# Designs tried in a protein design run: designed miniproteins, single chains. Part 59

Each design is a single chain, and the fold is of that chain. pLDDT is the mean over its residues in the fold that is shown.

## One batch from the design tools (miniprotein)

Design m2041
Fold by ESMFold2-Fast:
Structure m2041 (fold): chain A 73 residues (1-73)
Amino acid sequence: DEEEEKKALPLAEEAKEIFFKEGPAALIDYLLEVEKKRNPDPAYIARLEAAKARLIAGLPELDEEELEKRVEE
């Protein structure tokens, strides 16, 4: 657990650099590549691909679902 977190720190720094220089779409692509190479979670991959599609469309569709979830919970 702690070893896993320590191993994730270099990836977090690289992701931060990608975000600042290339933007959020490039960050999502990077996260997809990392996930596919290490421990592919199909639900997480699908969520990242959906997030990228919404970003390209310029629409925060997830915002309405998040609001409904907060009201229900």
Scores: mean pLDDT 62

Design m2042
Fold by ESMFold2-Fast:
Structure m2042 (fold): chain A 89 residues (1-89)
Amino acid sequence: EFIDAVEENPEETLANLEKSLKGAIEQARELIKQGRKEEAIELLEKTLEDIKKAKELIEKVKDEKAKKRLLELLEKAEKELKELLEEAK
């Protein structure tokens, strides 16, 4: 299903994923700012696990251009989320 969605509408899938990741990052930053470290850590760990699963699915995508763009987006988000996780500890 997800792979088929990427193949049929890669731009929409990319935009939706980017929006979702940006939202999670902003929510985690706000939780850290409020001193809600436990909730921030849980959100960050869940989002990182979701990224790991998404990378495994994206490796199966046949559209090399869409695959490259999605992996680049996930790598960027993963780095930012890992930095926030260290800050939340």
Scores: mean pLDDT 79

Design m2043
Fold by ESMFold2-Fast:
Structure m2043 (fold): chain A 86 residues (1-86)
Amino acid sequence: MSLEEAIKKVIDALKEDGATSVEQAVEGITGGGKYLRTRQALADAIKDVYGVDYVPRSILSMVPPEERKKIEDFRKQVIDAVKKEF
């Protein structure tokens, strides 16, 4: 899957979870509890694009720095795309 397709899937999941503004979309990306589809789409996208398993923030410091950076870089790219789409 391309990076653009991965980002689109996360944005589509945000809309399905009921996000209608940039603020709601950022909440979903940063771990807002009601954004279950968004969390799954983020995990699937990170695995497909970067080949790493998504991990929750509570143990992110225990993940190798290179894998952690890939997860953080993808989240940042999705947030940047959200600011243009919403």
Scores: mean pLDDT 72

Design m2044
Fold by ESMFold2-Fast:
Parts: sequence; structure tokens; C-alpha cells
Structure m2044 (fold): chain A 65 residues (1-65)
Amino acid sequence: MEEKREEVRRHVRELLAAGADPATAFLSAVKHGRELGLSPQEAAQVAAEVLDEEGRADNGSKVKV
């Protein structure tokens, strides 16, 4: 189960590295998490955590709410 969450985290980072916007990365990660058997809520929580971490690492990345 934690391995599935780690896969969602990797997917978000992979999309961001490929130049995807945070919103696009979030939506894609939720879909990917669902394919892995996670609930949409679980996948969304994991994706949001990764986006928050990446946003803090880049001072230019301002995320609303």
C-alpha cells in the first residue's frame, strides 16, 4: 500500500520534470493512483503533499490554497 503511494509521488515528480503544470500533474497523479487501486481521495492527498514539497523547494512556485 505504501509502495502505491510512493508510485503516485514519483509520477507527480516525473510530470513536473517533464514540464507539466502542478494542476496537470495533480489530475494525472489522481488518475494514476486510481489505476494502482488507490481511492481518488488517497491519490489526491499524496499528490497534494508532493506538490507542496516541490512548491517549497522552488521559491517561484506560488500555489493558491
Scores: mean pLDDT 74

Design m2045
Fold by ESMFold2-Fast:
Structure m2045 (fold): chain A 93 residues (1-93)
Amino acid sequence: MRARSEALGRETLERAKEEGLKAKTLEEAEEKIHKVMGEAARRAVELGDAELALRLSKGHAEASAILYEAKKEGKSVEEAVKEAVEAIEKALS
């Protein structure tokens, strides 16, 4: 289980970055990252890794807050996604 949980964490971080950077707007980035994080949390629960599921949920909440504030501040998609991904990475550490 440990190796699968580590792989899920890494895959989720890579997918969040990739999908977020493909977005043309901050709203689209928020939707794409929300989907990636939701799928990852579900998979963590299916693997029986409650700690990873909680860390993913925390990272998801922090990333959502960052993207919401970025929309208010008029930040670029690239800047907002970078900050959101860094928050997810920190939550997974």
Scores: mean pLDDT 84

Design m2046
Fold by ESMFold2-Fast:
Structure m2046 (fold): chain A 60 residues (1-60)
Amino acid sequence: MSQQQQIRDWMITTKGLPQEAVDLALNKKYFEAAKLSIDVDEEVAESLAETAGKELSEVR
């Protein structure tokens, strides 16, 4: 709970990512989370998944 909140805040503040993108990155289910959580346009979901995946890979 608290740990995820801190990571979310860090990614939002440091990377400038929207809360939705950060939540997707934390779950490592970019497209699936976007599809289930919100009715996101394909372009937006694709951009979030690509960006979140690349950023998360760097944080490894």
Scores: mean pLDDT 54

Design m2047
Fold by ESMFold2-Fast:
Structure m2047 (fold): chain A 98 residues (1-98)
Amino acid sequence: MKPYHAVKEDVPIPEGVSLEDFAIEEAKRLIEEKIGKVHSVEVKSITRNAPNGIDLAIEGIAKTEKGEFEFSAAVRRTSDDKVTIEVGAIDAKAKRIV
């Protein structure tokens, strides 16, 4: 399937929500908007203070009504209360063709 990519800039972080929980929920929401309903998310890795100014990088699998997608989410702080989030997703089946 065609790779999915979305960027959302200057998103306010809700008070009392961790950056990790916020990033997972926003990634789920962005995937749902473009692919279809997300049934579950499995987080495979979380990297803090990643290169190129990325404050949080998350990799995982989203199980959707359209099948399983491998996703990545990168979060960068733009201010004390706002972040830019970038999400990519690819069909997990497409990754196995040589």
Scores: mean pLDDT 76

Design m2048
Fold by ESMFold2-Fast:
Structure m2048 (fold): chain A 100 residues (1-100)
Amino acid sequence: MSPVRRQALFVAEYVLEWLRQNKDKIPEDLYNELVEKLEELIELIRNEAPLEEIIRQLEEVIKTLDKLIEANKDDPELVADLESLRSLLLGVKQNLEAAA
């Protein structure tokens, strides 16, 4: 697996684990949607899918994370944590796009 794909896998697994540890802070519908999309992203990376497909799935993860941030805008500590995860995912997306 290429370095950029290994980085994408590591970050995706890190975000997924953070969500599992903070499940009680997240609305169930958005938690389930985000977990499903992250698991799909991880599967695409592990199966060595084309970079364009991985990037597309990562965009869907970021889109769902943006919905979660908007839904929790009255919780500044949670929003700060989610924005940090978003920044990690966006960095991965930029690196994947540079490699595609």
Scores: mean pLDDT 88

Design m2049
Fold by ESMFold2-Fast:
Structure m2049 (fold): chain A 73 residues (1-73)
Amino acid sequence: MDPLVEKLVALHKELNLPDEQQIYVDNLITWIITKELSEEEALALTPEDLRVAGVPEELQELLLSALKTALAK
């Protein structure tokens, strides 16, 4: 498995979000994969990039923090 994809899938477990909000994690993962972003590019993402990926403003900082933590492992 691609190490980046493996780390991204771990976000669901790390964030422990309600089921209705897990869709936004899936949207972010799909957006990263379809954009063919490298691990370095994913680490450089901003809240505005997450807005473009369809993540609500209230979750942008939380998902960005969790993404950076997951990629640092």
Scores: mean pLDDT 76

Design m2050
Fold by ESMFold2-Fast:
Structure m2050 (fold): chain A 77 residues (1-77)
Amino acid sequence: DKVRREIEEIERRTEREKEEARRRLDDEAHREAVEALLDRARDLEIQAVKTKDEKEKRKLLEEARRVRAERDRLLAS
């Protein structure tokens, strides 16, 4: 099942990214904010995988990219 494998990959990537945030960030509130953004991006990417409409899928992935960009800004702070 392609959808199941893509969802599993997204979840594994998110856990890896959360572990990276825990290693890099000493401030608890900053860490929590980054993890919340990673959860948001994961949810959007999973919705995109489940969507059969290419236009809706593209919109969800674009939102996920914006959330990830916000995460990157927080990690740089």
Scores: mean pLDDT 83

Design m2051
Fold by ESMFold2-Fast:
Structure m2051 (fold): chain A 64 residues (1-64)
Amino acid sequence: MSLEEIEQRVEESAAPLIQRAEELIREGILNNDEALIKKGQEILSTIQQLRDQYIEAARAALAA
């Protein structure tokens, strides 16, 4: 199994979560809600970190 295949699966799973986080940011901007904007940005950052960690864990598992 290749890391590229794992990356594709992760991106497929993350896409709807990223869209939802972007919606929260837009709603925060419309309502001048800085906390909501920050929450959406933190979710996006967390998704990126989790993707990286999952790929690293998969790489380690493949290497043993």
Scores: mean pLDDT 79

Design m2052
Fold by ESMFold2-Fast:
Order: sequence, then structure tokens, then C-alpha cells
Structure m2052 (fold): chain A 99 residues (1-99)
Amino acid sequence: KELEEKKKKILEKHHKVELTEENIKLAKELVEAYKNKDYEKIEKLLKKILENPEKLKAVEIAFTLLTGEPIEYYLLELTKSKNKEVAELAKELLELLKS
């Protein structure tokens, strides 16, 4: 955990973003929900991020740290979802990431 804390501080300094426990937990929950194809949980998590768009950059960094993949890849896959609400939320988050 000491090595993980050191990596966290380096990423926070490099990107000028605070990786809070809440933002790391949000990224972990998204990864788990995506693996389980739990679209109801994905919908709730995406809504929570949209309510606090300032958290999006921190969640993006934490997601990349956890998966080795950019969150944009997963959001693009979610835009193709048969769950219309999840698809619309994923589109909104992708537009915010471009801003």
C-alpha cells in the first residue's frame, strides 16, 4: 500500500488532480459493474459522476491505473448498450472528457 500511495501522489502531481478515496472507489465499482454487465449499477455510477463532473478527470486517471486502459474505451462500448439510459449517460461523459 505504501508503493500505491507513492504512485497516487506522482499521478496527482503530474495531472494536477486529487485522487481521493471516493474517486478511486467509484473507478473500482465501475470496473466491477462492467465485468459483471450490471447495467443498473453502471447507470447509478455514471449518474453520480455526471452530478459531480469535477470528479470525472480523477475517476479517468484512477480507472486507467486500475485497468491499464483509458475509460474512454469503456464509455464508447457503453454507448452501444441496449440499455438506452446507460448509452445516453456514456455519451454525456464522453463529451465532458473532450471539453
Scores: mean pLDDT 76

Design m2053
Fold by ESMFold2-Fast:
Structure m2053 (fold): chain A 77 residues (1-77)
Amino acid sequence: APATPEERKKRIEEAIEKLKHLPDSVRIAAALMVARIPDPELREKFLEELSKIDPSLPVEEQMKKIAEIYKKLREEA
């Protein structure tokens, strides 16, 4: 069954908490992408990969890394 709005909100909030090391704009974008993954194992895998992103990189480079990780994860699913 598709996630309820309340379940999606909780997923977003948990992802934001786990990604506190990233800049606000990057963290919010990443959290929204995490919330779109229905498989809990793939979500944890994605969060693990996101935790490895260097927060000192330019925002544009961080966003590129997030997009590439998400694309690879979806291709492996």
Scores: mean pLDDT 78

Design m2054
Fold by ESMFold2-Fast:
Structure m2054 (fold): chain A 67 residues (1-67)
Amino acid sequence: SSEVEKLLEELKEAIAAGDLEAVRRALERIGQALGVHIDVDGAVALAAEDPELAAALVTKEVREALS
């Protein structure tokens, strides 16, 4: 889905910028687009503590959901 690819890029930019509010919004929209439940609070907390790990983990999970 082109929408999910765009949201994933927006999520990566938000994580790199430390914009936790944008991270939350992008994760909520990805969950809606994929029809899956995402622990948004846990993912936002991880992005605040370890942005590199958060970016890698979210990229892997989204790609697995699209496969």
Scores: mean pLDDT 79

Design m2055
Fold by ESMFold2-Fast:
Structure m2055 (fold): chain A 110 residues (1-110)
Amino acid sequence: ALTKDQIEKELQTLEILILQVDNLIKAINSPENSFEEIKESIKDQIEYLEKIREELKKEGLEKAAQTIDEVIEQYKKAYESKTKEEMLKILEELRNWLEQKKEEIEEQLK
């Protein structure tokens, strides 16, 4: 069973990830941002999240680390996208998945 502290850290991680995905979706929908600039932002986010994942694993936060792994996989798919529309679809699906995961964890706190 997860401790309350572990559940709270998982929820905090999900909230930060949702905010990051929302920021990328906004960037894609902004006409001033080029596709290449958005790809570089995603690449930087992948590198950052890989470092965060390793730190979470060292702290024994395996479920939070697994969530980061799944986000990294979707970001890699978004980076390989050929159009802004494909990238947007991947990120919107990721956002919906993160929201569902957050709701499931919140239900465990009832």
Scores: mean pLDDT 84

Design m2056
Fold by ESMFold2-Fast:
Parts: C-alpha cells; sequence; structure tokens
Structure m2056 (fold): chain A 86 residues (1-86)
C-alpha cells in the first residue's frame, strides 16, 4: 500500500497523470517494490517521453537487470536522477 502510494506520487510528479491501479500493481511486481530501482526507470522513461504502456514494457524487458543490480549501485543512480529532476 505505502509502495503503491509512493509510485503514484512519483508518476504524477514526472507528468504521468493517466495511471490506473492495475498499472501501479504491474510496476510493483516488475520492480519487487524497490523504490530506488523504480526511480531509475521512471527517470529514463521521462527523459525518453515514454507512455505508461511503454514504461511497463521497458520494466518487463529489463526485470532481470532490476533484480540483479545491487541496491548500493541503484541508490547512487536514483540519487543522481532525483537531483536532476529537482
Amino acid sequence: EEVKNYIKERLKKLGFTDVTDEDIDKIVELTGGNRAKLDVFLYHAKKLNLTIEQLLEMLENNKEIVKTTPDSEIAEIARAAEEELG
């Protein structure tokens, strides 16, 4: 529940306004609820001007990388993304 609220707020901040609860559930599944890993993909999706459907496809295609990348490395990438986005 808390992770879903975080995802919803992050998507809204990045300009994804037409997001369903089903889309949020899919994102949680594909990222394992890891906020730092999610932020990396959200940042790239925003830079590439992707739709929510394209973001979900990106997460699905990269789910193995998302699961295997160490949290310490993901945290550094997420921090850089947050700084650039403001």
Scores: mean pLDDT 68

Design m2057
Fold by ESMFold2-Fast:
Structure m2057 (fold): chain A 84 residues (1-84)
Amino acid sequence: MAPPTKKSGEVLLKNLEYWLKYGPAALAGFSPKLPQADFDRFIEELLVTDKEKAIKLLNELLTYAKSPAVRDRLERAIKAIEEA
């Protein structure tokens, strides 16, 4: 497993901003069917980037989340970034 880098996190944020233009498709990465390890890796990559921008983007994703399980994952992600 490669360690997260600032550059990889910046690419991830740009991709998420692009997917947000297409609405619910951006939520695919937060599906309850996504393994917890893959979700944790995603959060680790976000932690290496600009925290304020990552939190803002995750809050935008929350506006599309209708499933309680997806909302819980996004809220936990925001909390993890804020507390890091």
Scores: mean pLDDT 65

Design m2058
Fold by ESMFold2-Fast:
Structure m2058 (fold): chain A 95 residues (1-95)
Amino acid sequence: MSKEELEEEVAVGVAEISLAVTKLAAEKAGDKVSAKAIDEALKVLAEAIAAGASAEEALEKALEVLRKALEENPESEFLKLALRNLELILENLRK
């Protein structure tokens, strides 16, 4: 395994855990709209990786889902948290 391949696998794993935890927090808070949007982002991330997309491509697809959901729900702290976490993971992967 190359260092680059390991960094990509770690980035995807951290993103999946971050999205799953934020989704659970949104569900417990009764924020069904944010929970549903985060679930869709998680599904899109997993499907992109399964289709052979790079970690960067998969993360960007998940970010598009979260950005669109946040535009429709600009007050959602859970969507802001999920988006910020994925942006930080992607930024770290790109350096």
Scores: mean pLDDT 85

Design m2059
Fold by ESMFold2-Fast:
Structure m2059 (fold): chain A 100 residues (1-100)
Amino acid sequence: PSPERLYAAIALQELADLVEEFEKRQNIESDLPEELRRRLREVLASTDPAEVLRILEESLALFEEWYRKNKEKMTPEEAEEAEKALRAMRELVERMRAAL
């Protein structure tokens, strides 16, 4: 895949893993890890940079909503990890948008 598609796929995998680990520790379950992995597969299948960007933007919105709902249950370390992931994802989205 292109470097941009690879970065997008890695970002989505990291978000999915982060959500799954947190939910396992909290003994909760959602469809978000599976949805993020589905979106990762869509990114790897796409040849359109605009489609990859759309998938990332939608995935970021889903992760932001999940973070908002769960941040009160997070340890300071988990919150810091989630905030770093949000910043990295936002930076990636802005870079890809600028490259179109």
Scores: mean pLDDT 84

Design m2060
Fold by ESMFold2-Fast:
Structure m2060 (fold): chain A 60 residues (1-60)
Amino acid sequence: DVERELEERRRRLRDRFESGGRAALKKGAQISEQYGLGKAQDVYRNGTASMESRIADPVL
């Protein structure tokens, strides 16, 4: 029971970290656009694409 709960918690943490990281990058890009930070916007967009290629999660 404890082992299963621990594995489930670890899986949840990984899923949340992956989802949270993507959401943070998307928000960062949106904020960069709002403030007119062209270079930062490019970095965020490139980072998001790279992150998506590395983390091959099925959509939902």
Scores: mean pLDDT 60

Design m2061
Fold by ESMFold2-Fast:
Structure m2061 (fold): chain A 83 residues (1-83)
Amino acid sequence: GEIEKKIEEMREKYKDNPLVQTGLKLAEEALEAIKKGDILSAQIYIGLMRIVVGVLRLIGDDEAAKELSELIDMLDRKLKEVE
C-alpha cells in the first residue's frame, strides 16, 4: 500500500538516521494497529511519531521532519477510514 511504500522509501533514504528509523518503526506499529482495528494503540503510536517530528525539527532535520509528518498524515487519514 501507499503507507508501506513510503515507509520503505524513507527506511532506505534515512538508513543512517536512528531517530527517523525509530519514527518508521512507530509508523509500522501504527499501521498494524489500524489493520487490527486497535484504534487506541494506533493513536498512541501516531502521537509518539509526532514527538519524533518535534525532535527532528528541534535539531534542524527539517526535511526528515517533513517526510515523517507526511507519513503521519497518511496514517491519520487511514485511521479515520476505520473509525
Scores: mean pLDDT 89

Design m2062
Fold by ESMFold2-Fast:
Structure m2062 (fold): chain A 70 residues (1-70)
Amino acid sequence: LSKEMEAAIIEAMAAMAASIALKYGGSREEIEKVIEFLREAAKRLRELGREEGAERVERLIKELKEKFGL
């Protein structure tokens, strides 16, 4: 995978996971697992030099925390 394609896949997967969690919810443990996945995604995006992508994923983390009281 090129860095460009890897970053695009990570951003798409992060957006999808966050969207599903925001729409359907889940247990505290399930939401915490989604947040952990998003944190790993943001970290990897920074390693790939995709700071704006990482910032978008971090905004999704904040939105999930606010919605679910975490």
Scores: mean pLDDT 88

Design m2063
Fold by ESMFold2-Fast:
Structure m2063 (fold): chain A 58 residues (1-58)
Amino acid sequence: MSDEELERAARALVGGGESIAELSRITGLPRSTIARHLPTLMGLSIEEAKARLRELLA
């Protein structure tokens, strides 16, 4: 995933307006992974959410 795609995914997660299915599609992560981490990710800044997404994709 490019840094630009990662930032777009982080904005979608922090914004809280996207469905779990849409977030799964944007990030490439399983829906179960998104659902598990979503409450934590929604509490973060975009920069922090980017860092967390890098960890989840590793």
Scores: mean pLDDT 73

Design m2064
Fold by ESMFold2-Fast:
Structure m2064 (fold): chain A 67 residues (1-67)
Amino acid sequence: SELVEEIRRLTREAERAIAEGDREAYSRLVSRLVGLTIRAMADNDDEAVATGMRAMRRLDEREREAA
């Protein structure tokens, strides 16, 4: 699924933004990930929804560890 691959790509970019301390890039990337996950829900793309939800949980955990 192209949507799953896009979510994975943005997740890797967001993880990099956390590692580099780039809060502005991180905020923009998380916003885009949320938008793609909502679109996946509207499209009933269960794999993309699960991928986006797991990505958001992982990023939230990493952000808390970095704080």
Scores: mean pLDDT 85

Design m2065
Fold by ESMFold2-Fast:
Formats: C-alpha cells, structure tokens, sequence
Structure m2065 (fold): chain A 92 residues (1-92)
C-alpha cells in the first residue's frame, strides 16, 4: 500500500529531524521484520512526539500492534495517541 509506505517514510523523517536516531533504528528494524505498516507509523509518530528512546519506541510499537489487532486502526491519530499515553501511565 503506497499510502502506508508514504506515512512510514514521513514518520521516519520526523524522527530523524527530531534527533531521535535510536527510535528511527527501532522503526526501521520493525519494517524489515515485516511489522504492520499502520502500527509502525503510529509508533513512529508517538515516539517523535514524546522524544522516545529505543526502549520506549519498542513499547509504543507493541501497543500500536495491539490497537491495530483490536480494529482500532481507523481511529483518529489523536485518539490512538491518548490510548498509548493511558497504557503507559498504568505501567508506572
């Protein structure tokens, strides 16, 4: 899907522009391993927005994959980010 590829490329560019090189490496690895591109784009956006390190980015990717599996991929990006933040808050 060309639209998903473009979203992933934009997310990686945002991570690199923000200096989040470790997060970008995690996202690139996930793409190479065949991760769902929707989950990858959500996780990359969350990581860019929060200035995440590699470990945090891996957690965001796991949460994003769960949300996609639950059929919540059609939710507005804001709603998905709020759900990720809620789950992270509970893990404190």
Amino acid sequence: DEAKKRAVEAALEMLRAAGAHEAAEVIERAIKEGADLKAVSIAAYAAARRGADAEETERYLKIAEELVKEGKESWPLREVLERIEERLERER
Scores: mean pLDDT 73

Design m2066
Fold by ESMFold2-Fast:
Structure m2066 (fold): chain A 82 residues (1-82)
Amino acid sequence: SDIEEAIEALEEALRELEKGNVEKAIEILQRALKRVKHPVARSALHEALEAVKEAKKNGDIEGAKKALRQAIEGLRKALELE
């Protein structure tokens, strides 16, 4: 499903951020956005992508990681509803 694909991309991007690979995290999220059509999944991916892009500019990597973890949790809850 689109939500499951978005969760996988967010988890992969989070792993890359933990390694310090900010550009790779951006690439992963951009690729997911080209493939995912579900509005809730796209919204989560867009917010995560903007957080990572801002972290690249201002150094708030911890904030970006928190945003990605929140997006993952939100999408997991969305899967539980239907």
Scores: mean pLDDT 87

Design m2067
Fold by ESMFold2-Fast:
Structure m2067 (fold): chain A 59 residues (1-59)
Amino acid sequence: MDEEEALRLAREGGRTLVLSGMSREQAVALVAHELSRGFGMPRERAEEIARRGLEEAGL
């Protein structure tokens, strides 16, 4: 998956987590963890994409 797919997963996954009762900060941390594991990207980059995805989701 490329960075565009990572961002899409961050937006959709982050929204789902927040709607399930998770805080924004917890959702960012969990999404970043999954992106880092799934795409092999550095944690710092995964957190950046996770935050941007949640912002695009209106969170």
Scores: mean pLDDT 80

Design m2068
Fold by ESMFold2-Fast:
Structure m2068 (fold): chain A 60 residues (1-60)
Amino acid sequence: MEEKIEEIAERISKLTGLDKEVLKEFLKKASKEELLKLADIMSNVDKEVAEKIRELAKEK
């Protein structure tokens, strides 16, 4: 779980310029539904990170 959160946060940070630590905190606290919505948004920009977010959502 932590490893996936780190990887997702780093990738989104590089794509969006958002702070990596803020993204990690969001991903840890986000509900399954919130993660699935984020994955849908990211699927238009980066399909690989969207798939990783969907995997994280399954662990919630």
Scores: mean pLDDT 80

Design m2069
Fold by ESMFold2-Fast:
Structure m2069 (fold): chain A 68 residues (1-68)
Amino acid sequence: SADPSFSPKEQAIAVDFLLRSQTHPRAEALRLVAEKYGVSVATVSRIVKKFQSKPAAVAARSLLAAMK
């Protein structure tokens, strides 16, 4: 498929960012997730944007594929 799938690590990053965004400003949430997973803030931002760009049905399929 031409559409990229989310890896388990990318899925974890996206979920953690969403949870942190409930209690922290966006910049702080990006930094905390980047530190937790040992990636750059730019990497977290890219993963979150990639997650948000998928239609719900396509995102769900990608998440299931990444978890399996």
Scores: mean pLDDT 70

Design m2070
Fold by ESMFold2-Fast:
Structure m2070 (fold): chain A 59 residues (1-59)
Amino acid sequence: SQQQQVDQMIQQVQQLLQQGAPPDVLLQKAQEAGRLGEQYDDPQVAQASYQLYQRALQL
């Protein structure tokens, strides 16, 4: 379902940030989250994508 995919993406984003994933991994996940956010017009996933992008640029 849409909600299940959104929840799973948010969980993956949180895990990567907690683990201190390298910038290339963060950017790849940001692109995936961005696509999902556009597909479902979901602000939480779009925000998560932006957060990953910002973190990657700070590393």
Scores: mean pLDDT 82

Design m2071
Fold by ESMFold2-Fast:
Structure m2071 (fold): chain A 119 residues (1-119)
Amino acid sequence: MVDAERQAKLTEVVLELLDEIAKIKDSKERLAALIALEIAAFLMRAYSSFAAIHEALSERFPDLVTPVDVDVPLEPDPALVARVRELVSSLEPVEEVDWVLVGRLTEKFIEILRKKVPD
């Protein structure tokens, strides 16, 4: 069962992390950070945040982030979709994903989410 209070807190932390990602000026590094946040959101069961980030990334980078038909219990948060679209609209074309950076940032984002929104 999805806890609405927990989901709201996760969304707040994800928005804070998106503001930090907005400070990354390199397009390849920012894309890696956004993909890392998407993975961290899914693993932490921040499903509304995951759906929002996945939607925006799949629209902008369909060759790198293939749309996946995933059964998530929540709809995308429109404010998160808008924020991620804003962050990706300024990115130059990226040819490949830095998966090493994605892995490192995913672990960091999970740690932050766990500290601010304990189960």
Scores: mean pLDDT 78

Design m2072
Fold by ESMFold2-Fast:
Structure m2072 (fold): chain A 62 residues (1-62)
Amino acid sequence: SDIDFLQSVPGVGRALAQRLIDEFGNLQGIRDASPAEISRRVPGFGSVKLIQLASALQEHYK
């Protein structure tokens, strides 16, 4: 599921994974969002977590 995938990202627990889905709807919505938009809507999502999320999304959609 989208939640299980997000929880596989280093530093992303269940609460943060749920918040990402609540704000962006699904993995496609997260993928379409800019790093600045994610950081603005999900407080505590700093540069390291944004890089890890972006890398995980790229690998998932290969």
Scores: mean pLDDT 80

Design m2073
Fold by ESMFold2-Fast:
Structure m2073 (fold): chain A 71 residues (1-71)
Amino acid sequence: LSPQQQRQLQVLYQMGQLELDNGDDQGTESVIKTVSKMLKSQGMYDESKKLEDLIKKKDYQGALDEIKKII
């Protein structure tokens, strides 16, 4: 990931965590889907798939934790 993309991921991570903490599951899911699409476009298919699988399970905290590992 470029430095600009890493900064974008960090902002998205913070937004997703804030939305989850406020009980906005819909907003959190939207942020995670945005990250997943971004990772897929960069060839990070394994990471993107993990996020998609966690969304299917409604494990939003787990998805955010995976995003944090790649920042």
Scores: mean pLDDT 87

Design m2074
Fold by ESMFold2-Fast:
Structure m2074 (fold): chain A 66 residues (1-66)
Amino acid sequence: HMEEREKIAKLIEEIKKIPGVKSVSYDRENKTIIVEADPEFAEEVRKKAEELVKKHGLDYKVIVKT
């Protein structure tokens, strides 16, 4: 019923472990994960974050900011 919040929390912790990630936030209403990353690692962060979103069964968009 509210298990989605638990999935999001775990997802955020896993995204934070990706090299080059500075911060992670999310927008539940727009189903968006917002990742602030080092510009040098932005593409790798985007790919890994999208894979993690899929692994957790979430239909969330990933936005990477540098």
Scores: mean pLDDT 81

Design m2075
Fold by ESMFold2-Fast:
Structure m2075 (fold): chain A 76 residues (1-76)
Amino acid sequence: MSEETRLAVEAVVSVAEALGRPDLATEIRKYGEKAKDASEALPEARRALQHVSRGDYDGALAEVERAVEKLKEAAK
């Protein structure tokens, strides 16, 4: 995993935990480690961080959920 991808995964985990979704944080960690290419979730991770910066926490969580689905597909 590249440093950029690792930092993005860590950032999305922190967002999920901060927004009261430790279940999503666990899924991101689990599938991030299993993914053959976790960089496939980078667009969703970047959008989640942009939503947080704007105070749009519902949008941030939606992007975190999409990142989980991308990581699950990459782990197959």
Scores: mean pLDDT 80

Design m2076
Fold by ESMFold2-Fast:
Structure m2076 (fold): chain A 104 residues (1-104)
Amino acid sequence: ASELGLELLREVAEILSKTPGLKAELKGDTLIITAEDTAAGRAIASKVAEILSKTPGIKVEQKGNTFIVTQEKDDAKKLTEEIKKKTLEEVKKAIEELKELFGL
């Protein structure tokens, strides 16, 4: 796994762990996002997963209310510091907008 990819997943885990209705855990090179079975939890987790799935070198799989985020081995080098920063800002913005929408 690339260092930038691992750092991105670690920072996303920290942000989501501070978000009501979500649990995020980094297990080695894998980020596991679990949403509460609520409209707000599902919406936030789904939007964050969508942003991460569009990030070069990142793969997302959905299993119910759980999203499994891994690095794509063959595309790890496509993840740059700029892409990491942009992805983190998009994640933060999406969480803020959805928290406001759901009155969190």
Scores: mean pLDDT 80

